# Designs tried in a protein design run: designed miniproteins, single chains, continued (5). Part 65

Each design is a single chain, and the fold is of that chain. pLDDT is the mean over its residues in the fold that is shown.

## One batch from the design tools (miniprotein)

Design m18234
Fold by ESMFold2-Fast:
Structure m18234 (fold): chain A 65 residues (1-65)
Amino acid sequence: SDRRLELQQVINRGASQAIDAVEAGDDKKAQQIIDETVKEVESLGGDGQAVRDALDQVIADTKAR
């Protein structure tokens, strides 16, 4: 239960920070945040590829609007 909440918090924080970086015009920082979030998710036993795909989509959606 605690691990699931920790994973969700890591993903939510990573998504929020990556969106902020994109909105500030810093695409390189956004990619660094995604890379760091994916590594942290993998270290917690989560699906890093699924999280990367989801965060890449969030960034694409943010840039399209």
Scores: mean pLDDT 86

Design m18235
Fold by ESMFold2-Fast:
Structure m18235 (fold): chain A 112 residues (1-112)
Amino acid sequence: EKERLLREAARLFEEAKKLAEKKGEAKKAGNTDEAKKLEEELKKVLDQAYDLIRAALGTEGANRVISAGVGASLLASQAASDAGESPLDSHTKGQVAGAERMVEELRRRIER
């Protein structure tokens, strides 16, 4: 049961990663309507994933996964900024890295 919820949450975070990448591309292209639509889809996917990890791990366990994602996001965004990338590219890389880290944390818990 718990593993099923964690696998579904990992799938949703992988989807969130793809949505964050597409949103970044839409913003770079100046397609504000598409970027807004992708942002709304991203928020819905993330909300569903967060609900699933809270159900599977409880509040403390979910907070550990989320904190790992936030940490990875901040590190990736800062590294991109330090490398001279645009604020938009740095933000997109942060969102992608955060989602990837949460997938890794959930995979680790499933395999354990």
Scores: mean pLDDT 86

Design m18236
Fold by ESMFold2-Fast:
Structure m18236 (fold): chain A 89 residues (1-89)
Amino acid sequence: GSENGLKLAKDGLKDAKISLEEAKKLGKDASLPKAIGLALRAIGAIFMGEQAIKLAPNDKEAQELAKEAIKLGKEALELAMEGVKNGKL
């Protein structure tokens, strides 16, 4: 229902923000396991946002938070994937 979609949007946005903050701290010598972990977390945040959109189609707050979660999750994923590309074990 709408309440569950709103909660999922809020949880997804929280995970997207954490993933983005941590991905921004990845340097050129980033740990490959850490970069992979951040990429997976970002994918999870995107998935939660997409599911929130489906679960709460008429909840404008849930829709806006879910879209932000997807946006920030995609930004975090891009940075984490650069970390994977340049990362060291």
Scores: mean pLDDT 84

Design m18237
Fold by ESMFold2-Fast:
Structure m18237 (fold): chain A 61 residues (1-61)
Amino acid sequence: KLSIDELLEKVLELLSLFSHASPAAQRQIGLSLARIESEELGYSEEETEELLKRLDAALAA
C-alpha cells in the first residue's frame, strides 16, 4: 500500500504521460486518477480529501 505522498507522486508521474493534453484535461485526469486509486486502495475519506487538495494545489501552481 502506498502512502499519500507516494500516491501523489504516482498520480503526477502518470499525469506526465498526458503532457500533450490541455492543462484543464490534465487536471481532470489527475483528479480522477487520484480519486480512483484512493477509493480502490481503501484510503479513508480524510486521506482522499488530503490527496485531492494537495494534487489540486500542485496542478494550480
Scores: mean pLDDT 76

Design m18238
Fold by ESMFold2-Fast:
Structure m18238 (fold): chain A 100 residues (1-100)
Amino acid sequence: SKEKEELEKLAKEFDENYDEIVQKLSRGEIDPEKVLEKVKKLLKYYIENDQLEKADRAVGIVRLLVNAHGIKPSEEIKELLKKYAEKAGREDLLKFIDQL
């Protein structure tokens, strides 16, 4: 579908430009809320397709947005983080989510 093609394109752009996105966030050159919206879509996609290593990178961005940019994630994002943490056996991440 067109939605799947757009999401696969977003996933490719995110994978290829991960370091640039992190640097732009650190410099305030990109809106953290817009990044969070894209990362939520990608995190859901990666979890549903069992791409846990790619999901870990998306989780890393969520943690950066919370810890460095004061972003408060929605309940939907918290549930996605929890689902990833349970699938990946990440007890450290479950503790992080409990503090959100």
Scores: mean pLDDT 80

Design m18239
Fold by ESMFold2-Fast:
Formats: C-alpha cells, sequence, structure tokens
Structure m18239 (fold): chain A 91 residues (1-91)
C-alpha cells in the first residue's frame, strides 16, 4: 500500500540521516514517519475520517516539520546531508 511504502521509505531515510550525522534531517523523517503511522492506523480501523485528536497531532507534526525544514536550510552542513538523503530516495 502507499502508506506502507511511505513508512518503509521514511524509516530508511531517518536511519540514513542518522548514519550520516544529520540529526535535524533524521528528526524531519521521524515526524513524517509518525504522520504516516497515524494515517495507517486510521485506514486499518476502517475510519472514513480522521478524529479531531488525530488532525491536531498531524497539524503539530506539520508545523514542527516546517520549522525544522527552515533550520536545515539555514545550516549549510545539515542541508548538504539532507540533499544526500533525498537523492538516495529520488524516483
Amino acid sequence: SEVDAAIEKYEAAARLAEELGAPKTAEAFRLALEAARIAKEAIERGRKELSEEELERLRELEERALALGEEILADPEEKALAEKVFASFAP
């Protein structure tokens, strides 16, 4: 499934980022992984819509990911490592 593929990809990306010494990039992929897991749980339970709590958590994850993305872009070393991680998972 798309969600299972996303989970596998984000887990691999987070691991690679940690191995490369890119902690902010690893954290960004861990946030994406948590969001994908929330989506998977909702799908597996046959829910037609996300709960208010799930939507709030997703918004918190999105806001943190955006802030973290700006921190990565402001850090030349982290940005270079992030680009290496993204290149490894490019289509």
Scores: mean pLDDT 82

Design m18240
Fold by ESMFold2-Fast:
Structure m18240 (fold): chain A 91 residues (1-91)
Amino acid sequence: KKLEELAREMIKKLREKGMPKELVEVLEEALEAAEKEDEEKFPELSERLREVHAKMTEEEKEKIKEARIETLLNDPETKEEAEKLLEEEKK
């Protein structure tokens, strides 16, 4: 449940950063499939996500990292982990 909440926040951050609509949509479908335990959807969604990611620019991939770190920093339970990831990015 907590991972689903974090995923939802990350998707929101990605949308705010102007990421491609196709990425946001496949991530939202993946989250919905996970919540419904619809495992038959996972292979199809995984392939769609891989194809979308392969078409991304380096800038878009960096925005995904930023959204992930921001999401983790906003959750008290994952803040320490996010701070370690941020320090790794500075190196």
Scores: mean pLDDT 73

Design m18241
Fold by ESMFold2-Fast:
Structure m18241 (fold): chain A 75 residues (1-75)
Amino acid sequence: SPQDQAQALLSTAEKMVEETEENIAKGKLTPEQVKIIIGWVRGKIDQVKRLSTDPALLARAEEVEARVKEIEKKV
């Protein structure tokens, strides 16, 4: 279903952001690599917003977008 697809995409985006934050803290990613990963995360969040109108999923998507903006400030 569109909701199952949105949940899967959102869970993947959340995991990618968590792993990216950890790898940045450990000095394991270049600025170029971070920009590529951010692009992938944004693509998934845009897809979630197209597939779902669920306020809970959209709130989680907004949290991911906020975390992405914080990552961008560091690179």
Scores: mean pLDDT 89

Design m18242
Fold by ESMFold2-Fast:
Structure m18242 (fold): chain A 90 residues (1-90)
Amino acid sequence: DWEQRLVSLLNAFREKPTEEVLEAILREGERLLELAEKGDEDAGVEASALLSSVLSIAGRLKVLPPTPDRTLLAVARELLEELRRLREEL
């Protein structure tokens, strides 16, 4: 169940935002993005939800004006790159 996995990772990050927890989140985000690129639309939504929630908790979520031309996949890729930058700062 992806929702249970999402909640588990978010709770782990809130409790202890360690490099190990962040690496687990990055691996899950990369896995979901790979599935989305192969045509799993649900995985794209799941990746966006996970990555945006983690970045929001970390205070790193940038406010962007809504653009109807941006795909969920493109947004999720940008969020993953920001999370990679956060990991490098630890």
Scores: mean pLDDT 75

Design m18243
Fold by ESMFold2-Fast:
Structure m18243 (fold): chain A 59 residues (1-59)
Amino acid sequence: SALLSLSVQELHQLALKQIDALLAEAAAQGLTSKEAIDEVLAQVLAIVEQFKKIVEQLS
């Protein structure tokens, strides 16, 4: 797959792009409640954890 051919730096940039897209979508939806913000943060952390596991497998 394309993801497996990326360097660690490219994988990091891909993760940041996904996080930025998630945060931009949340902002566009006008999320104002702490509960909604906490849910978005949980999704960001899940993305980070997923990419950490991929990096570990590439080593």
Scores: mean pLDDT 71

Design m18244
Fold by ESMFold2-Fast:
Structure m18244 (fold): chain A 66 residues (1-66)
Amino acid sequence: SAAAVREQEARYAAGEDFDLRLAAPSLEDARKAAEEGNAEIVGVGPPFMSPSGVEVQEVTFRVPAR
């Protein structure tokens, strides 16, 4: 929910790590996004079909505090 995202952003601003879950079309794309965002991949879910008909995986990124 938007409230959960705002809570995570507030905790990140307070110096805590931020966990973000996103659907990625491949682990290669997920790793590239992690490198660009200075984040770590801490979880990978099973593949599923997106509403657009593309197979994706849910990836959990940990973004370290500043």
Scores: mean pLDDT 71

Design m18245
Fold by ESMFold2-Fast:
Structure m18245 (fold): chain A 92 residues (1-92)
Amino acid sequence: RRELLREAVELIEEAVEKGDLESLRRAAELLVQLGLHESAAIELIGIAETEGMETAGKQGLAMLMLLLGRPPLPMSLSVKEQVERVRRWLDE
């Protein structure tokens, strides 16, 4: 489970840094395996296509935080900053 969470975080970071929709799709698939509803995963891809990859990355990380039973990170933080904080929580 923690390995899948780490992989999802890495794929979200890659999707945002490279503008790679395929990396975001793989992250969404892992989040569904971790308990995310399929409709939320579809919505995440739609956000990337309509609002851009940075917004989608932040939303994906918020969904991941929900799966961890934690509040979403401040939207004022960049995806890179949010990824660093999520990795810290996964490493404990």
Scores: mean pLDDT 80

Design m18246
Fold by ESMFold2-Fast:
Structure m18246 (fold): chain A 97 residues (1-97)
Amino acid sequence: MSKEEQMKEVERVVEEAVRRLNEIALKLRDTDIQAMIDAGSAATALVLALYNAKKTGDISVVAETLRKVLEGNPELKPEIRRVLEETLKRVEEILEK
């Protein structure tokens, strides 16, 4: 896979993850304020990681950001953790191509 194709695939994966996290935040806004904040913060971190990946050409920044969010936040609600873990696996698979 070309470097440009890898970047486009990572962008699609990140955009899907951000959408899923925003949907979780909206769903939880009236029941779990901390989970809403966690989902929103994770989405913001992914957007910034994608921006940095595009700026530097280094896609590994997205995987590194996902690992740091997961390691730094052991108390993440399971549905948020699942989105981040699935996204990390997909990004790592793209990096191996």
Scores: mean pLDDT 86

Design m18247
Fold by ESMFold2-Fast:
Structure m18247 (fold): chain A 62 residues (1-62)
Amino acid sequence: STLVLKALKDYVPKTDKEIPLLKGEILTLANPKQLSDTWLEGTVVSTGKSGIVPLDYVEVIG
């Protein structure tokens, strides 16, 4: 399964597990798993990089 996300604002990672975001960036995540109300895990399809993204920084668009 996949999710399409749009970054609403820039995100600077605090750990190496976190995916950096640029405002307006569109990300497609493979195998998305919601870990909490604040974090979503997945693999960025374009880069193959796995990590977590903050849910309050993204909008689900597909």
Scores: mean pLDDT 84

Design m18248
Fold by ESMFold2-Fast:
Structure m18248 (fold): chain A 101 residues (1-101)
Amino acid sequence: KKEEEERLRKEAVEGMRAAADQFEAIGSPVAPRLREYAEAAEKGDKEAVIAGVIFRAMLEPDGQRAYERAKEELARILGKEKPMTDEELDAAFARVEADLA
């Protein structure tokens, strides 16, 4: 269980850094904020890990599959036995969108 949480945190950090590099290449102002999320997630900030998982899902071409995957990954990160509800996931997406706006 701890190994799975560590793997998911590592994947979230990797996804955020990759996204930051892509946004930096096109001159987007979100790149520094994505790097801040990556650093916080690497230090064990669960909110930053959640933001990273959501952001990675937003970058995937199949939004529905990405949404379902993010739901499962967030449940594991938060130590829940059940996947997040649609309401919980929608609230998390809204928080990330507000933070990035």
Scores: mean pLDDT 69

Design m18249
Fold by ESMFold2-Fast:
Structure m18249 (fold): chain A 100 residues (1-100)
Amino acid sequence: EKAQKLLEEMKKKARELGEALEKGDVKGAKEHLLELMRVYHQYQLVPGGDSLISSKEASRMSGLVLDAVAMLDEEDPKLLEEFEKELRELSAKRKAELAA
């Protein structure tokens, strides 16, 4: 149930990221990418969440992440640095929660 809701939220964030990429919204792409990564980290920590996402969905999501990173690197490298810093902070927070 909780894993399914997080998967649905990930799909929603992936759609929002895709729309930002199509519009050339660099700032929006960074924000939606970060939110997608946040939900993905939550999803990874839910018992029974393993294998609910299909290989096709995972590949599509990975492609969107790569496209967003490429856009940030080309259009605003400083915004990419901000995203990478925020992603590292998010990952550190999740590791701390797992250790607790």
Scores: mean pLDDT 77

Design m18250
Fold by ESMFold2-Fast:
Structure m18250 (fold): chain A 87 residues (1-87)
Amino acid sequence: LKEEAEKKIEESREKIYSLVDEELAEKIVELAEELGKAIAEGDEKKAEEYAKKLDELISTIEDEEKKKEVEEYASELISASALLTAA
């Protein structure tokens, strides 16, 4: 449902911003949302590009625990953005 996707996007964004610096959080959130949209649109080239950039940014996180949490919330954000785009 649209409302559930919107809530998940908000929650995932908030968590990512709580785990890393604002600048890094903004870039991760933007890439995750764009990746979700590209997946929903069937744009394989854009999806691959955004996925690669997202992986590169997340790999810069020094704290392994925070890195895993950011990966989890980014994945949720990707899924929620895809659902919202498809709705």
Scores: mean pLDDT 82

Design m18251
Fold by ESMFold2-Fast:
Structure m18251 (fold): chain A 75 residues (1-75)
Amino acid sequence: ALFEAERAAAEAGKEAALKKAAELGVKAKAEVVEARDDNGERVAGLDIEIDGSEEQKLEVEKAAIAAAKEKYEAL
């Protein structure tokens, strides 16, 4: 199911974001969020809050995006 794949991808992204933040020694909060898309369908996404430099924020975001894509493609 599309929603299940999106949620699994968001959860993988959350895990990767928190792991990368820990490697960089920065504090991060990541939450899987549910919303409605433009067609009113349930979707899952990831909300990331990082207490760090712009460079550290970009590295955490890149890790999250890469993990989410890999998980989504594997499902």
Scores: mean pLDDT 77

Design m18252
Fold by ESMFold2-Fast:
Structure m18252 (fold): chain A 89 residues (1-89)
Amino acid sequence: SQSSVDRVRQMANQHSVDRAGNRMGSIGISRMAQVIGSDIANQFRQSVDSMSRRDGIRTSLRLGITISDQQGNTNSRAMFDTMRRIVDG
């Protein structure tokens, strides 16, 4: 529902990334799993761990949007889109 999507966006804004893209990685993955499920959260974590933290965060957020769209997971899509908007300004 729209209210569920709005709650997910609120949680993402509260805990996920800053505009510099320097506040993401393993810290927060447990909270992500609570919001969008552990499967997609773990996949995102692996992507972040494989790259420089800043570059990995931006790339992984875009990957998270793509995976969410492929899964039809509206809550996950809203979360990653919100995080990307915070990082990109």
Scores: mean pLDDT 60

Design m18253
Fold by ESMFold2-Fast:
Structure m18253 (fold): chain A 69 residues (1-69)
Amino acid sequence: GSAEKGKEVFEKYIAGYEGPDSLVPLVKQPGFDVEALRKYLENSPYAERFKDLSDEELENLLAYLKTLP
């Protein structure tokens, strides 16, 4: 995944609804992958915003979130 492209996905779909601090501890868990991220977003209060995200966009988003402290 591309962290740069993942930042764009975050800013477009997530930044208005959740801060990165809520996602960073989750995505740093061992074995947390694109499927786990998709399930998390589908169960969020804002799931409708994320339904059209591709696996590539989620891989990029996951890469970005893993770079954050």
Scores: mean pLDDT 74

Design m18254
Fold by ESMFold2-Fast:
Structure m18254 (fold): chain A 94 residues (1-94)
Amino acid sequence: MKPFAPSPAMQAAARALAEAFGLDLSDAEYATINLSEEEYERLEAIARDSASPAEFAKALLDFHFELTKPLGNEEEIKHAEEVREKMIAEIEAL
């Protein structure tokens, strides 16, 4: 059994996005997201293929959104979609 341990690069990108939009991402909140082996492999591929911090942050944001979507209610999902779209627009403007 291999415990999930997000890479420092993944944590840094998520933290930078959270700080940019006034969000507080705790280690405990991230730890509640249980990744399957396939989802973990996808994260590793994103980290490997991302050429810039902005590209990685955008891909990581999309990945986290897909993971959290089943855990939220309809209102939370809609709010998260709006926040995600706004964050992507800001990243693309950098």
Scores: mean pLDDT 59

Design m18255
Fold by ESMFold2-Fast:
Parts: C-alpha cells; structure tokens; sequence
Structure m18255 (fold): chain A 98 residues (1-98)
C-alpha cells in the first residue's frame, strides 16, 4: 500500500540519519529496510512489534516510535555486519547468516 511504502521510506531516512550521527559512512537501501521489516513482522505498520522483536539486540524498551525502531535496526546491523559497508543491502544480511 502507499502507507506501507511511505513508512518504509521514513524508516530508511531515520536509519540513515542515525548512521550519520554515529559517524558511519553507511546507508541502508530501501530494499534492505523492506527485507528486515518483512522478515520480523507481518504488518510493516506495526512498529511496536518490530521494536519488541529487535529489543534484545539494542537493550532499548519496546516503542512504536519510528526513531526507536530505526535505532534497533542500526544495532542489529552493527551486531551482524560490523564493519558496516558503504551501502547495506539484502546480500549483506544473507552473507551474515552463513
């Protein structure tokens, strides 16, 4: 839906903002964001459930705040992909599963 696409783009923007604030020269592709969201939740608009599932990687309290969800995804990427590539793609997460 248009609302789902808008949410994924907003989430991508917040993720990339946090990466820049942390000093990473890395960016998430929209497809990488979509793949992570689809992998963890059935409804991409359910930010609370996504935050709750990812909370063990970050230690953050579950929240429907898009900034908290974005921070959780950054911690997930730092845990599995460090050092972060310039562009985080679906293939980077697939390689980390090996």
Amino acid sequence: SMEEEKRLKELQEEINKILKEKGWKSKFSLEAVRTIVDGFVKDPLDLYSLSKILSPFSGLKPSSDIKVVAENIVYLAETFLSPLPEVVTVEDFKKAEE
Scores: mean pLDDT 80

Design m18256
Fold by ESMFold2-Fast:
Structure m18256 (fold): chain A 73 residues (1-73)
Amino acid sequence: GMMRGMRMMNMMNDYDGNMTTYRGNMRRYRDMGNRGTDDMGRTYYDMGNIYDDNMNFYDRMADDYRRRWDDIR
C-alpha cells in the first residue's frame, strides 16, 4: 500500500544521501593525500589503503541496503 511505498522511498533516499556524503569525503581525502577521519567516523590511511577501505565500505553498504530492500518488498 501507500505506507509500504513511502518506506521504500525513504530507504532509497537514505542510501543515496549516505553514499553521496561518503563519496564527497573520500574525494577530499584522496585529493589531500593524507590519512584522515570522515564525517561518518571512519579512519583511512594513504591512497592505497583508502581505496581498499572504501571498496569494503561500498560493498557492505550495498549488501545492507539490498537486504533491507528485500525485507520490505
Scores: mean pLDDT 54

Design m18257
Fold by ESMFold2-Fast:
Structure m18257 (fold): chain A 66 residues (1-66)
Amino acid sequence: SLEARIAALEQDVAITRERIAELRAKYAAETDPLERARIHTLILLHEAVESVLEDMIEELREQLKQ
């Protein structure tokens, strides 16, 4: 169902947000500039994934209204 697909994507968003939080904590604790750059890149990639998942949820919610 559309509701089940939305619920699954919401779970994926929750997992992605937890990963971003973990990476932000690592970034704040990291003193090596090269490792900080690596962590920052991973944060940006996970934020891009979160954005795509949120867009997918919005599209499915609009279909549910029809």
Scores: mean pLDDT 90

Design m18258
Fold by ESMFold2-Fast:
Structure m18258 (fold): chain A 68 residues (1-68)
Amino acid sequence: SVDDKIKELDEYVARLIASLPPDLAARLREHWDRFRGTLNATTDEKEQLQMIDEARRQLDRFERLARS
């Protein structure tokens, strides 16, 4: 479900924030808060799922770059 996927991403973001340097953690938090705002404004489940999938791809890229 959308809620299950959001919970999974929230947990992933929380783990990333806890493990990153403060500057990168703050930037990730700002980006995630902005994304959540847009997601909460979206009423179509199909659109929400597409946004979630794109956010997951972006988080994966961010993690790889931040840990290089």
Scores: mean pLDDT 82

Design m18259
Fold by ESMFold2-Fast:
Structure m18259 (fold): chain A 61 residues (1-61)
Amino acid sequence: SAAEVERARRAAESALAAAEESPVQAKVGIHELRELLATLSDPEARAILEEAIARLEKMLE
């Protein structure tokens, strides 16, 4: 749904912006986005969150 996609975009943008400030925020963001991913069924929304999680995980490597 459009609402799920918008929620995913806002969550991803917020998590990625916070992660630029510290690695601790990147870890928090991964956890929060994974929790959100478990609640969403829209494939586009899920893809947005999975991409953001992958980017955050790469920041921690």
Scores: mean pLDDT 86

Design m18260
Fold by ESMFold2-Fast:
Structure m18260 (fold): chain A 65 residues (1-65)
Amino acid sequence: MEELDEEFRKKVEEYLIKKGYSKEAAQILADKIVEVARDPEKARAVLPYLDPEIQKIVEEYLKKR
């Protein structure tokens, strides 16, 4: 479970860095996204507001969990 969360966090972080976020900002945002994604109801509520690539990463995480 924790390994899956760390893999998910890193995928979000890497994507944010590619989008031009600093490493520090990408880490903070990735941690927030992981926290929300741990609650399936909160994850569903925020999905429509996420970047399409982040949305895909979150949906894959929810399927594996």
Scores: mean pLDDT 77

Design m18261
Fold by ESMFold2-Fast:
Structure m18261 (fold): chain A 114 residues (1-114)
Amino acid sequence: SLIEKLRELVRRLRGLLRELEANLAARDFEGAIRTLREIIRLVQETIELLKKNNADPEVIQSLQDFLALLQHLLEQLEANRDDPARFEELARAAIAVVEGVISLLERIIAELEA
């Protein structure tokens, strides 16, 4: 079902969020970049799943806005590999955006269960 697929995507996103936080704590900047690329791929898969299931266009737009912001943050992280302070600031911003994606998906799941 759509609910089961969304729950699995949320579980995978939460796992990658923890991995991103661990990468940042370890100052593993290449690991953080790889983890964010995987998060971006999962967000893209989520958007396509929701489009296929005729989800609310406003929800799809919100996820597309989050995706664009994550892609921009990834480009900035790649440009700032040699600036640890700026990298950490950008990575924390990416973590906050991913938390926003998870919160939105959990709201969608709750609305579908109502």
Scores: mean pLDDT 91

Design m18262
Fold by ESMFold2-Fast:
Parts: sequence; structure tokens; C-alpha cells
Structure m18262 (fold): chain A 99 residues (1-99)
Amino acid sequence: MKMHYNNLSLEEAKKLISQELPDGFSATFYAEEIDLWLELMKVDGKWVVAAMEESLSPEQLEKLKELAKKLGAELVSRTFAHEVRGEAARKEMEALKKA
């Protein structure tokens, strides 16, 4: 099963969020209305979204907050998204070692 999708449209990203997909599922999509590439990830039964840029203008940040709310996803920092991926990988490795 494909667990990561790249270069989606906003409409395709909405379809993923409406599906019951497993934790660790991720996608990147372009939000044309804010001219920004976003990362979407499922973590602990929740969808989270992060900008792929570390620095956003106040206007971009406000528009991103509204978009996240419309998607039903939690807005997180790019750094947090990277940390979540690392922790998930660690938990998977520990689970495999302990049966």
C-alpha cells in the first residue's frame, strides 16, 4: 500500500482526509489560494498539516490556519512534523524488537 503521496491538489488532499487511513500516512499538496506547498500527515488518529517553509508571512500564516480548520487538520510546525516522523519510526523499531 502506498503510504506517501507527492504533488497532490487541494481537492485530492481533502479526499485523503475523508478516508480512514492508517497512522504514518502522508502527502504533500499545493494550496493555490495561499501559494504554498503543504505537508499532510496522519498522527495518533489525527490529521496534521505543516508548511514546507520554515518562515511564513503573517498573512500566509493566517490563511494557513483557516485552511487547516477547513480541512479538519491540526496546524503544526515543520519542525514538529519532522520530530513526529522520527518518533513514529523509533516506536515501530521498538515494537518489532519486543514482539
Scores: mean pLDDT 71

Design m18263
Fold by ESMFold2-Fast:
Structure m18263 (fold): chain A 97 residues (1-97)
Amino acid sequence: DDEEIEELNKKITEYYKAGDYDKMLEVVAEWELKHAPPELKPVLEKLLKWALENKMSLYQFMVAVNTAKAAYNGGPDHTDDDEEIVKLAIEDALKSS
């Protein structure tokens, strides 16, 4: 779906130029939610809410999303607790500048 990726990138660029960082996070989160397994969706929704409340950068939000995906996929730090995954993702994102 190259056209969907192109539309996503266009929206990100438009919101960035407008200074609407909240909308940038929302469109990226909607893309990630669309492609995520059902079990990960509540985690991503909680991460989006926290990111918007705490004014997380798009880069930090992507670090959080990638950390959540890694924790979900059963690496050494695997947990089935959505709250632990969210906490781990936020802590990792805040270390990224």
Scores: mean pLDDT 78

Design m18264
Fold by ESMFold2-Fast:
Structure m18264 (fold): chain A 92 residues (1-92)
Amino acid sequence: MIKELEEQLAKDPADLDTWLELARLLFKEGKVEEAVEVLRRGLAVREDVALATALGIILAEAGKLEEALEVADWLEEKGHTAAAEQVRETVA
């Protein structure tokens, strides 16, 4: 599954749903650093609220609270207040 998703991203790196699915599967397997890297790579391709929100939530669930709050602050600065609140609620 993970390998198939990575192959899909090689063909279409703009497929945001594939970035999200790959990150979720990695997080489920306890591969937190790899999940974070995937989401940061996706954000480098396109700044997307869903990718940034997923990154913040995964960081918060992994206990990386300072990094999660940095993502929430970035979302708020970009005008995505609801997404920023969702990340902050996960931290709290």
Scores: mean pLDDT 80

Design m18265
Fold by ESMFold2-Fast:
Structure m18265 (fold): chain A 77 residues (1-77)
Amino acid sequence: MKEKEEIEKFIEKILNGEATKEEVEELIEKLEKNPELLEYFKSLLREKLGNVKTSEEFAEKLKKLSPEVQRLLLGYL
């Protein structure tokens, strides 16, 4: 349960533009060693990105993501 909460917090950090490409890659590498956490990460990421209903909020969150981070995240959706 606590590990899933940490993943949720990190996704929020990513969407706020506070995570670097390197931090995202390191997280993904660790998650690949734990398939249950990787599936949770993918599920939560799809929920957070797919359920944004306001175009302005979505655009503001995307502007904070680097192109490399966007590419990494899209590979896991």
Scores: mean pLDDT 70

Design m18266
Fold by ESMFold2-Fast:
Structure m18266 (fold): chain A 99 residues (1-99)
Amino acid sequence: SEAAERAVKAANEAALEAIKAGKTAEKGAAAGIANIGAGAGALIAARKGGEEMAEQAKRAGEGAAKAAEAAGEGEKGKKAAEAAKKAAEAAKEAAEEAA
C-alpha cells in the first residue's frame, strides 16, 4: 500500500537523522539503534506488512528520540525528533490500513 511505502520512507529518514545526531553526541549508540530500528528492520517490515512495519518504525522513532536527547538542543537532534514522530505516524497509518 501507499501508506506502507510512506512508513518505510519515514523510518529510513528517522534512522539517517538519528545517525547524524549520534555523530554529534553519541556516535556509536545512535548509529546502532538506527540500524536496528530502520535499516534492515524497515526493509523486513515492508515485506511482512502492517504490524511488523509499525513495530520497526516505533523502534526507529525510539532510536531517533534517544539520539535527539543526547544531542540536546542542536539542529541535528531536533531533526531526529521530528523524523521519529513522522515515522511513528506513518507506521500507525500503515497498520490501520492493513487491519
Scores: mean pLDDT 59

Design m18267
Fold by ESMFold2-Fast:
Structure m18267 (fold): chain A 106 residues (1-106)
Amino acid sequence: KAEQLAKQGKYAETAEELGKLMLSKDPATRKAALELAEKIADKLPEEELRKLLPYIQKAGRDPRVAVTASRTYITLSGRLPETPEEVARNVGRVIRNIGIALDAEL
């Protein structure tokens, strides 16, 4: 699991695995990957954090995990030299897209 790779200091492999899990069809798997990325954000190099951001944005389109994805995105991007305003704008866009998808489904 990604947790074991992170414990071994294999952060590049951890990031790759988390990215794949964030694209899983199972919302429970997506949520677990997002939560783990948030938990280990302080251990990931900036390069790996940047690599995970687009996966988090894509995962956030799933209404079941949108809130978790938003929190994870804020946590990871807050570790990078990006502006909080830019991060908030991207997170807001993800949440809005999920709302539109739910409205269309109903």
Scores: mean pLDDT 72

